Designed miniproteins, single chains, continued (2). Designs and how they scored, part 35

Each design is a single chain, and the fold is of that chain. pLDDT is the mean over its residues in the fold that is shown.

## One batch from the design tools (miniprotein)

Design m5200
Fold by ESMFold2-Fast:
Structure m5200 (fold): chain A 73 residues (1-73)
Amino acid sequence: AADAELDRILAELESHGGLGRTIAQNLRNYRAAKAAGDEEAVARYRGSIDALVAHSPPEVRELADRAVALIDA
């Protein structure tokens, strides 16, 4: 299931230290905001994710991109 795959990716992100944990938390908040239809929160969390990902190692960026794709599906 997509939710189970997303949770697995988030757990893997959390294994990448403080940056990975911060990205995972913003992704959880992004998913919740989308489910609630809170467009302002969606924009804020997406902006935070994009900013963090821009300065992340490639492995962290790839995990975050996959998580965003699953949430946006």
Scores: mean pLDDT 86

Design m5201
Fold by ESMFold2-Fast:
Structure m5201 (fold): chain A 100 residues (1-100)
Amino acid sequence: SLKEEALKADEVIVPLKDGSTATELAKAAKEAGIPFTAIGVYGAGDEKAREVLEIGAKKVEEAGGKVIIIEDPSVPANALTKEDAERLEAAIERAKRELA
């Protein structure tokens, strides 16, 4: 039916962050039969942010979700200011649109 095809075509795309919320959402999506993708974005040279995202990625993948991690040179390393945080959020939203 059209309703069953729509449910199969629906996709959940969320920010990865540390993977805690993304992992619980991935479990819920798996139970509902909905494709799930978590997107992590980090600034060039931000090794700590990359390590946090890689730990979160393993949790999401174990829960049955797909993970994409992107290095975006437009995102400042460490994202310590409000402007840097806004640039990171904008980069995640761009990645979500490109994958939809």
Scores: mean pLDDT 71

Design m5202
Fold by ESMFold2-Fast:
Structure m5202 (fold): chain A 86 residues (1-86)
Amino acid sequence: KSPMELMEEFSAAMLEASKQDIDTQIAVTKKRSLALADELDDSLLKKWVDKVMAEIEATTDPAEQQALLDRLVAAVHTRALILEAD
């Protein structure tokens, strides 16, 4: 699959997760982001996912957790676009 096809699948999963509580959204985002990084064989993306997830786990404010999730999704999209162009 192309990086953009993988990103489309990721986006669909994130849209479905958005209908659930924040804890479920965090769990789904972590699982799907790590799976995408593995499929792309992108160690840099995997490191960024791990870092952002650690920041999410360190905060107790749901608004900060949502902002960090949004930042991670944007970073995943940017990385997929770079890999698609290569």
Scores: mean pLDDT 79

Design m5203
Fold by ESMFold2-Fast:
Structure m5203 (fold): chain A 89 residues (1-89)
Amino acid sequence: SVDDVVAAAEALAREADALLARAEAGQLSPTEIRDAVARLRERLREVMDAFAAHRADLSDEQAHRVLTALAEAQARIRDLERLLAEREA
């Protein structure tokens, strides 16, 4: 549903933020960061596909919330990938 897409996007952003915080605190191994990035990228694709499928049914407020959450999730995933690259160098 439309509400499920909003909830999924916002949950993804919160999970990505929490994983980045744990990685920066040294609580995750390089393997765990790599696995987390792969999982987050797959969920990002699923949420983006659901957003595209439901775009016509979303209010402007709901669309804004999804796009904001997706942008935040993408930024946190990029930060995790950068941190992983720095630690594997």
Scores: mean pLDDT 89

Design m5204
Fold by ESMFold2-Fast:
Structure m5204 (fold): chain A 71 residues (1-71)
Amino acid sequence: MLRPIVAPLVRGLTIEAALMGLRDTETGKLVDPVLLLARHSLPRAEEIRAEIVARYAEQLADAELRLSPRS
């Protein structure tokens, strides 16, 4: 299964990259560590990339819910 492999990698790398401030050297933008991992570390990148992106989106949605105060 892809999810058991992707989930711990997404959590670990996302936290680590956030703490380190991982940035793209060309654009200076904060690099998405999940997409970077999918491209260089994991086989069948297209399939795994989609799974990683979906998982990352779930984490972002969860964070938005926590950070969304009552207006």
Scores: mean pLDDT 47

Design m5205
Fold by ESMFold2-Fast:
Structure m5205 (fold): chain A 81 residues (1-81)
Amino acid sequence: SKAELVARARAEIARLPPEEQAFLAGFSEREQLAIVLLDRLAEPPATVAEVTGLSRERLRELWERYMAFEVEILKEAVLKV
């Protein structure tokens, strides 16, 4: 159900590393849920659009921004260790 997906997404947000939580804090609640539903829960874009009310184009933009952020975290970890 939509409520179950939202609850699972919120639980996944709480389990993210602090750096990723800080990144997500820059987005609206709906956008945070969309990113986690796409990435952590691997939900189809159609389902995520229905749950969050966001367009497919907005979901793609959020996905690309989040993936770019994850790549930068990995680069930062390699360069500073």
Scores: mean pLDDT 81

Design m5206
Fold by ESMFold2-Fast:
Structure m5206 (fold): chain A 85 residues (1-85)
Amino acid sequence: MDTPEFRLEITESMIRISIGVLITTARREGSEEAVRYARERGEEILRDVRALFDAGASEADVVAEMTKRLAEMFKEVDKILKEHE
């Protein structure tokens, strides 16, 4: 069944998986700076998403904000990796 709790758990899991993928990619590319950036940004996203949920935001709003922030984080990490070679 589709419940708010289930959606939040999936959202958090997607964030953690996305952060893990980015960290793995950054490490393979040899960029410790990108690894640190992805970790710090990922923790901020997790904190902000939880704060939105705690403030009574709908699960749809929480998922939308998470998706937007993860996409921007992916773009920034990719840019860092390309700039640092």
Scores: mean pLDDT 75

Design m5207
Fold by ESMFold2-Fast:
Parts: sequence; C-alpha cells; structure tokens
Structure m5207 (fold): chain A 95 residues (1-95)
Amino acid sequence: MVSKEQLDAEVYAGIAIITAAIMVKYAPPEHQEKIREAADKFIEALDEAARKNDVETVKKGLEKVMEASRLLDQGKWDEAIKKLEEAAEEVRKAV
C-alpha cells in the first residue's frame, strides 16, 4: 500500500532529481565533470532518503537543489556545484 508519506517523498525526490539532471545537461563543458559527480552523489543520497520515506530530508534536498538552480540564473556555476555537493552531504548525513 502506498502511504501519503511514500508518495510525497517520491514526488519531491523526483522533482529534485529532474532539477539536478537539467543542471548537468545545460552545464558548460568546463563544469560537466564536477556537476555530474555532485549530481550523482546527490541523487544517490536522495534516493536512499526517499526509500526510507523521510519526507523532511527529501524536502530539504529539494530546497537546496532549487537554491543551486537559482545560482545558474546568475551564471555562478562553481557556487551552484558547491551547493549541490552540500545538499548531497546534508541528505546523506540525515539518513
């Protein structure tokens, strides 16, 4: 049976994962390796939190990846990558 918590965790995780994937897709060549590595770590940590139905941790991950995405509007790729790395670490520490 799918609980509301499971559904919420999956939806928020899905949005965060798609956001990270978009960041990788549109990254300039010089940032591709670092952002892909950061995104992979973030996605792995977020998937673990979602599997545990940890809605609060997944929501925090979504909030952090949205902050990273906002830095892209300003062309701040290094800062965006750092925010994504911080998001991965915070989610990983919470699970």
Scores: mean pLDDT 83

Design m5208
Fold by ESMFold2-Fast:
Structure m5208 (fold): chain A 63 residues (1-63)
Amino acid sequence: GSMIRDLRDEARKLAEEVLEKYPDEDEALKALQELTEQANKQGNGLGLLMADAGGEAVVRVTK
């Protein structure tokens, strides 16, 4: 597996944990945005994957 795959899996897991903690969509998106900003400081692309995974997870839950 690649490092990108591992980061994507971690981002998805983190997004799902945030949705469990914040059932309200707006609050969950705000928390995901804050985590994405923190992850961007690491410089490894996790922040971009977090943003993608967070949006995808919210859409999945609201469907």
Scores: mean pLDDT 66

Design m5209
Fold by ESMFold2-Fast:
Structure m5209 (fold): chain A 70 residues (1-70)
Amino acid sequence: MKEALEQLDRLIEIVRKTVEAMKAKGFSRETIEHLLDDSTISLEQALQSAGVPELIPLARKRMEEIRAEV
């Protein structure tokens, strides 16, 4: 469980850094939002497959927080 939380934190940080890099390169808000939607779906599926679906609400909240900053 501790390892799953640490991996989730790392994945969220990678997404945040990717969004910042895309903003710096002048990508549109719509393009960034599409990436975030795809990343959220992939992350939720990965957590279900890993047997930690209880982390999905936390992952979703963190992804929504990143999306609000776009």
Scores: mean pLDDT 82

Design m5210
Fold by ESMFold2-Fast:
Structure m5210 (fold): chain A 91 residues (1-91)
Amino acid sequence: MEEAEKGLEKAEEGSRYAEEGTRAVREGDVEKAIEYGRKAVELGMEGLRYASKGKGEKAREALQKSIGAVLSGIGVSLEAAIKAGELEKAV
């Protein structure tokens, strides 16, 4: 129970970083977007570690949300790389 709750907290924090990273991509702040995408992946991976030690429905929810945070962080990092390529082509 306690481990699953920590997993959820980490997953939610990771998802917030992914959202902020997405905003940074839209603003053209590639460096911030890369950093926040990386943090989202790291927090999602921490959430997966906590969730893997838990049992029951909360642990499953923590696993699903942690996977979501990792995938969102990867998406932000890819969007940042694409944006960086667009900015370089403009020069």
Scores: mean pLDDT 82

Design m5211
Fold by ESMFold2-Fast:
Structure m5211 (fold): chain A 66 residues (1-66)
Amino acid sequence: GLKPVPPVDLDEGTLATLVARVRQELGELGARLPEEDLRLLAHRWVLEPPPSDVSERDYLLALVGE
């Protein structure tokens, strides 16, 4: 299993890159979500990354649906 990741503050450069990727993976939904929600998804992706057998898109869609 994946090693547990403690809560981590991301630098703005890394966070901006992850937010852009979250927006890209979610497509049209990502374009409609507010920046604060994209930042929250980016933080959660770093803290609790998806298993290798789950796509990044499916993982992010599941988080949005919670």
Scores: mean pLDDT 71

Design m5212
Fold by ESMFold2-Fast:
Structure m5212 (fold): chain A 78 residues (1-78)
Amino acid sequence: GEELIAEAEELIAEADELLRQAEADPNANKEIVLEAEIELGLAGIELGIAKLDPDDSEAAEKAVELAKKAVELAKKAL
């Protein structure tokens, strides 16, 4: 489960950096920024669950999937 937790942490960090850029850009799509923020929040919750039980890969897999969606949406917002 450790590899998925590390992947989720890296993707969450990438999404957070992209969202900071989007929030600073007055031309960014505000609706897509909000969608990305929601997916990032959900990814953070699943990552927290995965860290409490790293032998259960389900929460870590969900964290990766949600974080990937957050990255994609944040890139689309820019």
Scores: mean pLDDT 84

Design m5213
Fold by ESMFold2-Fast:
Structure m5213 (fold): chain A 60 residues (1-60)
Amino acid sequence: LSEEEIEEIAERLINVGLRAAKQGVKPEDVVKAVRTQLEDFGAPEEFIEKAVKELEEKLK
């Protein structure tokens, strides 16, 4: 997989997570779910940490 493909998937998962938070899912559970999906997908750890950080910032 290319870096561009990994970034696209991360952005999609972040958007899904933000929608879940709006529906009342706890921010910590949203972050955990997105992290788990990226890990299952095989994303490099540094990309997972970047995506989690972006998600946490947007959940404020």
Scores: mean pLDDT 80

Design m5214
Fold by ESMFold2-Fast:
Structure m5214 (fold): chain A 65 residues (1-65)
Amino acid sequence: SATPEQLRKTVEAMRAFLEYARRHRPERLPGLAASLEKLIEWAEKNNYPKEIIDEFRRLVEEARA
């Protein structure tokens, strides 16, 4: 099972990847947004903390902006 610590590290890693894509590979942002949406669906089905789901949703919005 994923611990809250592991979930926060996952958010941090995804934010770092988003920042990298925004600077170097903006063509990959739509694909990243789609992958994050699938991750959100999976996290909701597994009753992940709302705080973590909200962070993933913010990453999707940033990838689409």
Scores: mean pLDDT 80

Design m5215
Fold by ESMFold2-Fast:
Structure m5215 (fold): chain A 119 residues (1-119)
Amino acid sequence: QIQQLKQQISSLISKQVGLTLRMLGAILDGDKAEVLATSQQILETSQQLLQLLQQAIQATTDPAELQQLSDTADSESQLLGRLADKVAAFTGADGQPAADQLRQQSQQLQQLSQQARAA
């Protein structure tokens, strides 16, 4: 149960790393359309990560597992916050909705991190 969730979480984190590199490359290339498209894919991946992390936190009572899930959620929260800032700075008004959604998901991940630590 928990092992399968951890495998799915790891897979999505790997996908998000690839998308992050793609977005940073698009910023360096000045490709606003690619930044916006990649932002949407990051948002979709992050929504799936939020759901799986919440399920994993509810599925375990082991303190070591909860600490690992807390650390993962915190790291992802920080990443999405930084990406939101980069999207907003690079795309301006066109990317503001995506940047706002990334910040919202960053906040939700931070809340999950705190819940895992409190459990």
Scores: mean pLDDT 88

Design m5216
Fold by ESMFold2-Fast:
Structure m5216 (fold): chain A 70 residues (1-70)
Amino acid sequence: MEELIAEILLDPEASPAVRDLAVAVRAGDLERVRELASGTRWSPREREAVLRLAEAAPPEIREILLEALR
C-alpha cells in the first residue's frame, strides 16, 4: 500500500483529487476518505487509480472506496 501511495504522489499526471485521496488512505482517516470518495466525480482514468487504492487498502477503507465507484 505505501509503495502504491508513493507512486501516485510522485506521478505528475495524477489529479489533485486522487492525490488527496491517497494521502487520506495513508493516514487511515476514514471520515476524510468518505468525504473525498463520495464528494468527487471520478473520471474513468481516476476510477482506475481509486480501484488500485481499494485493492491495497484495509477492509474498512476498501468498502468505502468501492461504494463510491458504484
Scores: mean pLDDT 79

Design m5217
Fold by ESMFold2-Fast:
Structure m5217 (fold): chain A 104 residues (1-104)
Amino acid sequence: MARERYRQYLLDTEGVEVKVEGVDERLYELLLELHERRGDSSVGKPLLEEIRELLKGKKVEITLHASTEEEKEQAKEDLELLKKALDTEDALGVKFAGASLVEE
């Protein structure tokens, strides 16, 4: 349920599908909470630390889905931001394995 809900949430709100080696429902629950609470300044380090611990040693693949021209532009911007965030590897400890864009 959490994995499916997370995928649906990302597709509905961001046009993004995230895949991680070694399926773990808890990881998807935490990722969903992080997305639901993004921009909330009350989100503390514990949530980010727990996600980082679960992602440690894992490879993350991100697929962006875009159907309209507006969605395609947004998806390209989101991909650039995600790459920049993951390039701060020392801060997050997450390795970015790959990203792709599906244009229709």
Scores: mean pLDDT 56

Design m5218
Fold by ESMFold2-Fast:
Structure m5218 (fold): chain A 109 residues (1-109)
Amino acid sequence: MTEEEVVEQVLEQTQGELVARKEEGENVVYVIRMASGGVVGVAISSEDPEEQKRAEELAWELALEAARELGLTDEALVLMKFLKRMDANGNEVLVPQEGGGVDLSGAAA
């Protein structure tokens, strides 16, 4: 999946709105407000474990700030994590990390 495909899929599944996007080095974070009233932090990082941790922490921080501005609790936060990988043709693709995939079917209902 490309970055645009991930964001479009999350927006479609949540019927949500893009609240924030932040780039930090090779890491990219998106924050999306769900129509159901929750907030999704999307963390995109390299395969480096330290960069994965930084992206996750940044996504959580930005999602928490958005939730606080909206009067929501931490229970309304969802975190999604993706790794940047190169495909066989040399194109950058995003792959879901364990515990952070694009399965929002329960959260969007």
Scores: mean pLDDT 73

Design m5219
Fold by ESMFold2-Fast:
Structure m5219 (fold): chain A 92 residues (1-92)
Amino acid sequence: MYREEIRKGLEVAGAAAKGNVEEAVKLATELIDNKEGVGVDTLAAFLLIYATVTGDEELKELVVKGLEAFKAGDLEKAKEYFEEAIRRFAES
């Protein structure tokens, strides 16, 4: 169960790292809409580690806001914040 969600979260990060932004956004949207919390947490953890290592405070804020929206059940807001975070990460 958790291992498959972790794999999905890492797949989003991997797609973004390869510059496949539209695929990464699509996969992240599927995680959020399916309420796959472990997958969302895995994606968020990767992006937060990257933001911390690079000193990207804006990326950190986007990820934190995305997680807060997801935990609050605001899936549309969560998708907006994670899309912005993925696009920002892919451009770095």
Scores: mean pLDDT 88

Design m5220
Fold by ESMFold2-Fast:
Structure m5220 (fold): chain A 114 residues (1-114)
Amino acid sequence: SLAEPALRLALRLLERALELLERALELVEDEEARRRVEEELERARRHLAEARRALEAGDLEAALEHLERALEALERARRILEELGDERIRPLLLEIGIELGLARIALGLAKLLL
């Protein structure tokens, strides 16, 4: 199925977005914002792990569901960081936005092919 390559691409893009969000978080001094972002990143990590297991098992529908939930968590984390208005993290937030946008496209293609 052409859905599997699209889901694998989405997984890689979301894992990259998670890594970039973790790097952006290292620059954040606002304790409440850091806590909120850490909660969303932990949610994303759980869903990415489940998506990887689903892909290894050949369960493409379960992989799609978990990748969509990971995308939602990472998008919420990005918005929390954007609300801070910190110019130091702006380039990372732009790169994160591109990775998340490409992941959304890949997931949309996978959904059409399932």
Scores: mean pLDDT 92

Design m5221
Fold by ESMFold2-Fast:
Structure m5221 (fold): chain A 68 residues (1-68)
Amino acid sequence: SAAEVQAKIDAIRQQMQDQINAIIQQVQDYYQRNSSAPQAEKEAFARAAQAQMDALKAAADAEIAALK
């Protein structure tokens, strides 16, 4: 039913957001522990984190599309 599909979409979005929030926390923890690290290293870490978040969003979008 439409309600069951919506509940699955909401669950996928919630799981994605929880995983993204965990990555954001990892980035904050990295900067707190490595405040004196070279700028290039900090930027590389941020780019890797962004790539992980982008992949999670793409995976969630694909799962949602499969429900239609």
Scores: mean pLDDT 89

Design m5222
Fold by ESMFold2-Fast:
Structure m5222 (fold): chain A 90 residues (1-90)
Amino acid sequence: MEHLEKALEYAKKALEVANEKAKPLIEKAIEHLKKAIEAYKAGDYRTALEHLLDALAYLTEALQLSTNEEAKKYLEKAIEHVEEAIKSIL
C-alpha cells in the first residue's frame, strides 16, 4: 500500500511540472494508479496488478516525452514505487 500511495504522490507532482506532451500520459497513469489503489483495498490483487502495469506503461512513455529535469525525477520515483508495488503483489 505505501508504494501505491507514493507512486500516486510522485505522479501528481510530475503532472504539476511536466511539459504539455507528457501531461496527458501522466493523467492516464494517475487514473490507473487510483483504480489500482481501489482494487488493492478490495483485495482484488489481479485487477490492481493490471492497472499497475498500465500505469507503468503510461509513466514510462511520459518519461521519454519529458523535457523538464524536475518532471523526469518525479516520474522516475513514481515508476520505482509502481515496480515495487508490482513485486509485492507477484
Scores: mean pLDDT 89

Design m5223
Fold by ESMFold2-Fast:
Structure m5223 (fold): chain A 69 residues (1-69)
Amino acid sequence: SALEELKKLLEELLKKGKISEEERKEIMDAVENGDWEKVENLLVRLYLEGKISKEEANKLGKLVREYQK
């Protein structure tokens, strides 16, 4: 499922040291609460901070949109 792929990608980013556990939890909490504005802001922040690549940000955004439907 999109949610399972999202969780796996976030876990991989955490294991690579690209994001913190707090950032992972904040994204997952926002996704599970349907707070899409917060999810978008969090992903943009990670990208602008240079923590994730454009490709990673796009993949995360796609998985979030697939979960919304």
Scores: mean pLDDT 85

Design m5224
Fold by ESMFold2-Fast:
Formats: sequence, C-alpha cells, structure tokens
Structure m5224 (fold): chain A 78 residues (1-78)
Amino acid sequence: DKAKELFDKVKEEIKKAGETPESKRLLQLLDDVENGTKKLTKEERDYLRAIIHAVVLKYNDKEAGEEALKKLDEMYKA
C-alpha cells in the first residue's frame, strides 16, 4: 500500500523534527487516518495535506502522494 508507505515517511519526518506535544498529536492523527478510526475535520485534513505535499516534494514520490491524498479525502468525506 503506497499510501501506508508515505504515511510511514511522514511519521518519520515528524519524529525527526522533535518529540513535542504537537508532534505526538499529529502522529496519533496519522494513525487514526491510516486505521480509518476517525472522521477528519476540515482543519485536520488541510493540515495533513500540507504536510503530505511537503514530504512528496522532498522524496519526489508523486504516486504515493496522490494515493495518500485520496485516502485523506475519503476519511474527511466518510
């Protein structure tokens, strides 16, 4: 699952940026999205989209980025 691989890379980038309360909340939010256990708010979706876009640009993995964004939109609309 390419979306899962990209979410794993996003989690690694967040962990490398520092273990703050905000980064821990963001990691939990990504786990909730990956497992389909939470309906996202518009703010949470837009925030995750920005982070996914930044990671996609860094790793130049357009296909994984598109699959991750599609899953994020599905979780928002669910």
Scores: mean pLDDT 70

Design m5225
Fold by ESMFold2-Fast:
Parts: structure tokens; sequence; C-alpha cells
Structure m5225 (fold): chain A 86 residues (1-86)
């Protein structure tokens, strides 16, 4: 399990290093931490972190505050449903 978490973090850092936008870099890192939380069985934390990652990605794309909130909410619901389905 520890080796898998390190692999996820390493891949995220490689992706973030190729991205020039600091918001997208942080979104990539948060998505990796969400994946790790899901692997640990912390579904609530995974949903929260994926939502935050989606929010930052939407902000980087220049979406309005209302659109950013919608993207975050939809991402949380999609991830919650996926984790429930296994």
Amino acid sequence: MEAKKEEIRRKAEELAAQESDPLLQEAIRLAAEAEIAALEGDNEKAVELYGEAARLAAEAEGFSEEEVEKVEREAREVVRKQLEAA
C-alpha cells in the first residue's frame, strides 16, 4: 500500500511539473491525495479532495464563481457515486 501511495504522488508531481498554472498544479496534487484517501477507505475525504481539485481546475479555466460552485458540487456527487459502486 505505501509503495502505491508513493507511486500516485510521484505521478502527480510529474504531471504538475509539466503544468504552468499554479491552480492546475494544486488541482493535480489534490486529485492524487483524493485517490490515496479512497485507497485508504476514507470516502468522505476522497469526495472532499476531488471536489476541491475540480474547483481549482474550473477557476484556472476562468469559470465564474457560480460555474465553479456547480463544477465542485457535480464532481463531489460523481465521485461519491463511483466510490459507493466500488
Scores: mean pLDDT 83

Design m5226
Fold by ESMFold2-Fast:
Structure m5226 (fold): chain A 114 residues (1-114)
Amino acid sequence: SMMEELKKYIEELAKEKGLSEEQVKEVIKIFEELIKEYGLSKEEALRMISAIVNLKSRGFSPETIIENMRALLETPEVIEELRREAEENAGTVKGATLLAAADILEAEEKWLIE
């Protein structure tokens, strides 16, 4: 049931982005791997659909997409840690650099997923 709903959303977005049937199958395989590896909820999987389809439409390899999606799934924890370290280093060049890094990662995640 969940996979049938996800496949429908993938097919609809892929058609909008002009992906081939072969590329759609690759996107579905990437989702199946990520759901198995990370235990993604339906809601988390839906957020990833736009990012994966968008990267595939831009000509990225399945391997590169999987690598980037793994990084994005771990990004909220990385952002939180960077913001925590920035607070501990408030008023310093190090603190400013950590804040800039967190802001860049947050903007990149938001642009890909939202």
Scores: mean pLDDT 76

Design m5227
Fold by ESMFold2-Fast:
Structure m5227 (fold): chain A 69 residues (1-69)
Amino acid sequence: SVATEAGGLVYTELLKRGYPSWTARSLADLVKEMIERGLSLDEIREELRRLGFSDEEIDIVLDAIRRVG
């Protein structure tokens, strides 16, 4: 599914940029959940910002989702 593929890509990109595996897994799982809930890219950006994720983390997530679909 798009959600599973996007989550997997988020995980890989965070590890590639030196984020700890637990951080990468947590954000990947959250992104998968948000996509499964039907959130738009703008809604995902705002929810991640509200949850206190950095601009870098948010950019990695949005780029990963765009690359999947």
Scores: mean pLDDT 88

Design m5228
Fold by ESMFold2-Fast:
Structure m5228 (fold): chain A 81 residues (1-81)
Amino acid sequence: TPPLSTTGHGRGLDKAGNTVEVDWESSGGYIRVTVRVYTPKGELIGRKELEGDDERAVMAELQEWLRERGVSEMPLDSRTH
């Protein structure tokens, strides 16, 4: 049987006013997270990828990274129904 897949996304601002976008997908017992950082002008200035087979640990690492960058306005995870 095909593995169940879930996707999510979030968007917030870092302390410098850059837009931080987070996308993730979980499938087959692994999770992959892509983070992109854009200037107020929309220029891509940063990218980070996280992956692993422990969704809780990967998400915890993501939250710590976001906190280190001063992202305090990230909305909660949302997924397709």
Scores: mean pLDDT 74

Design m5229
Fold by ESMFold2-Fast:
Structure m5229 (fold): chain A 66 residues (1-66)
Amino acid sequence: AAAEAARLGAIAAAYAALGRWDEAIAYQQKASELAPGSDYGNALFRADVRLSEEEARARLEAARAA
């Protein structure tokens, strides 16, 4: 189901944000299995990774200002 694939994709993105890439990849693959032929899980996973990089930079800048 698309909803379950989205949930697994979100879990994968969370693990990626925590630096746990093996777990992130495993959950992303499960999301792809539930939605074969759909890039929904892959697209969200990649978008969240890019957002996490920007957020990490923002947090670093905030830490320097504090």
Scores: mean pLDDT 59

Design m5230
Fold by ESMFold2-Fast:
Structure m5230 (fold): chain A 64 residues (1-64)
Amino acid sequence: SLQDRITRIEGFINFLEASRELLIESLKKNPNKSPEAKTNLEKDIKIDEEYAEQLRAELDKLKS
């Protein structure tokens, strides 16, 4: 159903946001990470953010 699809997307957004928080904490806890490791982690954070934004746009379309 439409409502089931909305619920699944909302759940996945929450998962991506939780994943992002863990990655940010990883950056904060080890300031001595190599520049490459830091860049890779920052890229992963960005990917999670962008995917969550895409899913929020899909939710807006489904709720319209």
Scores: mean pLDDT 83

Design m5231
Fold by ESMFold2-Fast:
Formats: sequence, structure tokens, C-alpha cells
Structure m5231 (fold): chain A 58 residues (1-58)
Amino acid sequence: SKLEKEIEKVAKEGKKVDPADAASFDKLKKLGIEAIKRGDYDTAELVLAVMKTVIKGL
């Protein structure tokens, strides 16, 4: 889905700009994708927003 692709893209970007926290971005990516799999799009959108906010703050 479009949301799954955005989550993967943003997690990859986060790991590139902040390699020290790569494991945290991987955990957030997994959480977001699992939320999509169970139909919890609100949680997936929240995870995406959190990752974008962290990256913007770098």
C-alpha cells in the first residue's frame, strides 16, 4: 500500500541521516507495518508522523 511504502521510505531515510539510531527506525518500521497488517491505520499514520518529526529535528 501507499502507507507501507511511505513507512519504509521514511525509515530508510532516518537510518541514512541518523545511523546511530538505525535500530530505533527499524523497530518503528516494524510497528507501523504490523499495524497496517491488522488494519490499524491510525497507529501506522502515527508511527509515520513520529519518524518524520524525529528526522526533521536532526
Scores: mean pLDDT 82

Design m5232
Fold by ESMFold2-Fast:
Structure m5232 (fold): chain A 86 residues (1-86)
Amino acid sequence: SPAEKSQLLADLLIISAEALILVAKSVMKNNPTEENLEKMIKDLKQELERLDEFLADPRLSDKQKAKLKEIKEKIKELIKELEKKK
């Protein structure tokens, strides 16, 4: 069903967004160049847009929406920390 497809895509987004958070944390630990910081900030901002699109989908479960909101807040904090390192 369309609802099942939307829920599967949301679960895949959750996995990919959590992986991106781990990459961003790794970049922060490894004395990043300004270019690497700017690229990571851009990638994280693009991921925020994707999260907002999924959060607007009424077919997602409350549990999925709660997890996406949690990930969104983590990404916002990471963007702030990366911008401080510029």
Scores: mean pLDDT 88

Design m5233
Fold by ESMFold2-Fast:
Structure m5233 (fold): chain A 63 residues (1-63)
Amino acid sequence: SKIEALKIALKNAKSDEQLVEIVEGALRLKTEEAMKLVDEILSKTKNPAVKERIKKLIEEYEK
C-alpha cells in the first residue's frame, strides 16, 4: 500500500528534504492514517524552518 511505502521511507529518511517529500506524499492520500503520519513527522522535526514548511503544506492541502 502507499501508506506502508511512506512508513518505510520515513524509517530510511536521512534529510529534512526527504521528510518534506514524505509529508507531501501522505497529504496527497487524504486518509486518517496518512494524517497521523504527518503529525508524527511534525512532532519529531526539530528544525523550525522545516516545521514551518510542513505546516504550510498542511494548510495548502486543507484548502
Scores: mean pLDDT 81

Design m5234
Fold by ESMFold2-Fast:
Structure m5234 (fold): chain A 71 residues (1-71)
Amino acid sequence: MSEAMQRARQEAEEYRRQLEEQAEQGTEQLRKASASMPDEALEAFAAYERRLAEEEAELYENELMAQVQAA
């Protein structure tokens, strides 16, 4: 494996972690701001945000790997 591929994977992993943290923070802020929202709705929102973060991170990783192969 090339150093460029290793760096791309490392960057993708860092980005995925950042997206997961942002999703968690957003859900926590929504929980604090929305006293009237039922817990089930907040849990569904959290699950949805985590899924979007995972999908975005996977697309980003694929994009980086494609760029490394093209370079």
Scores: mean pLDDT 77

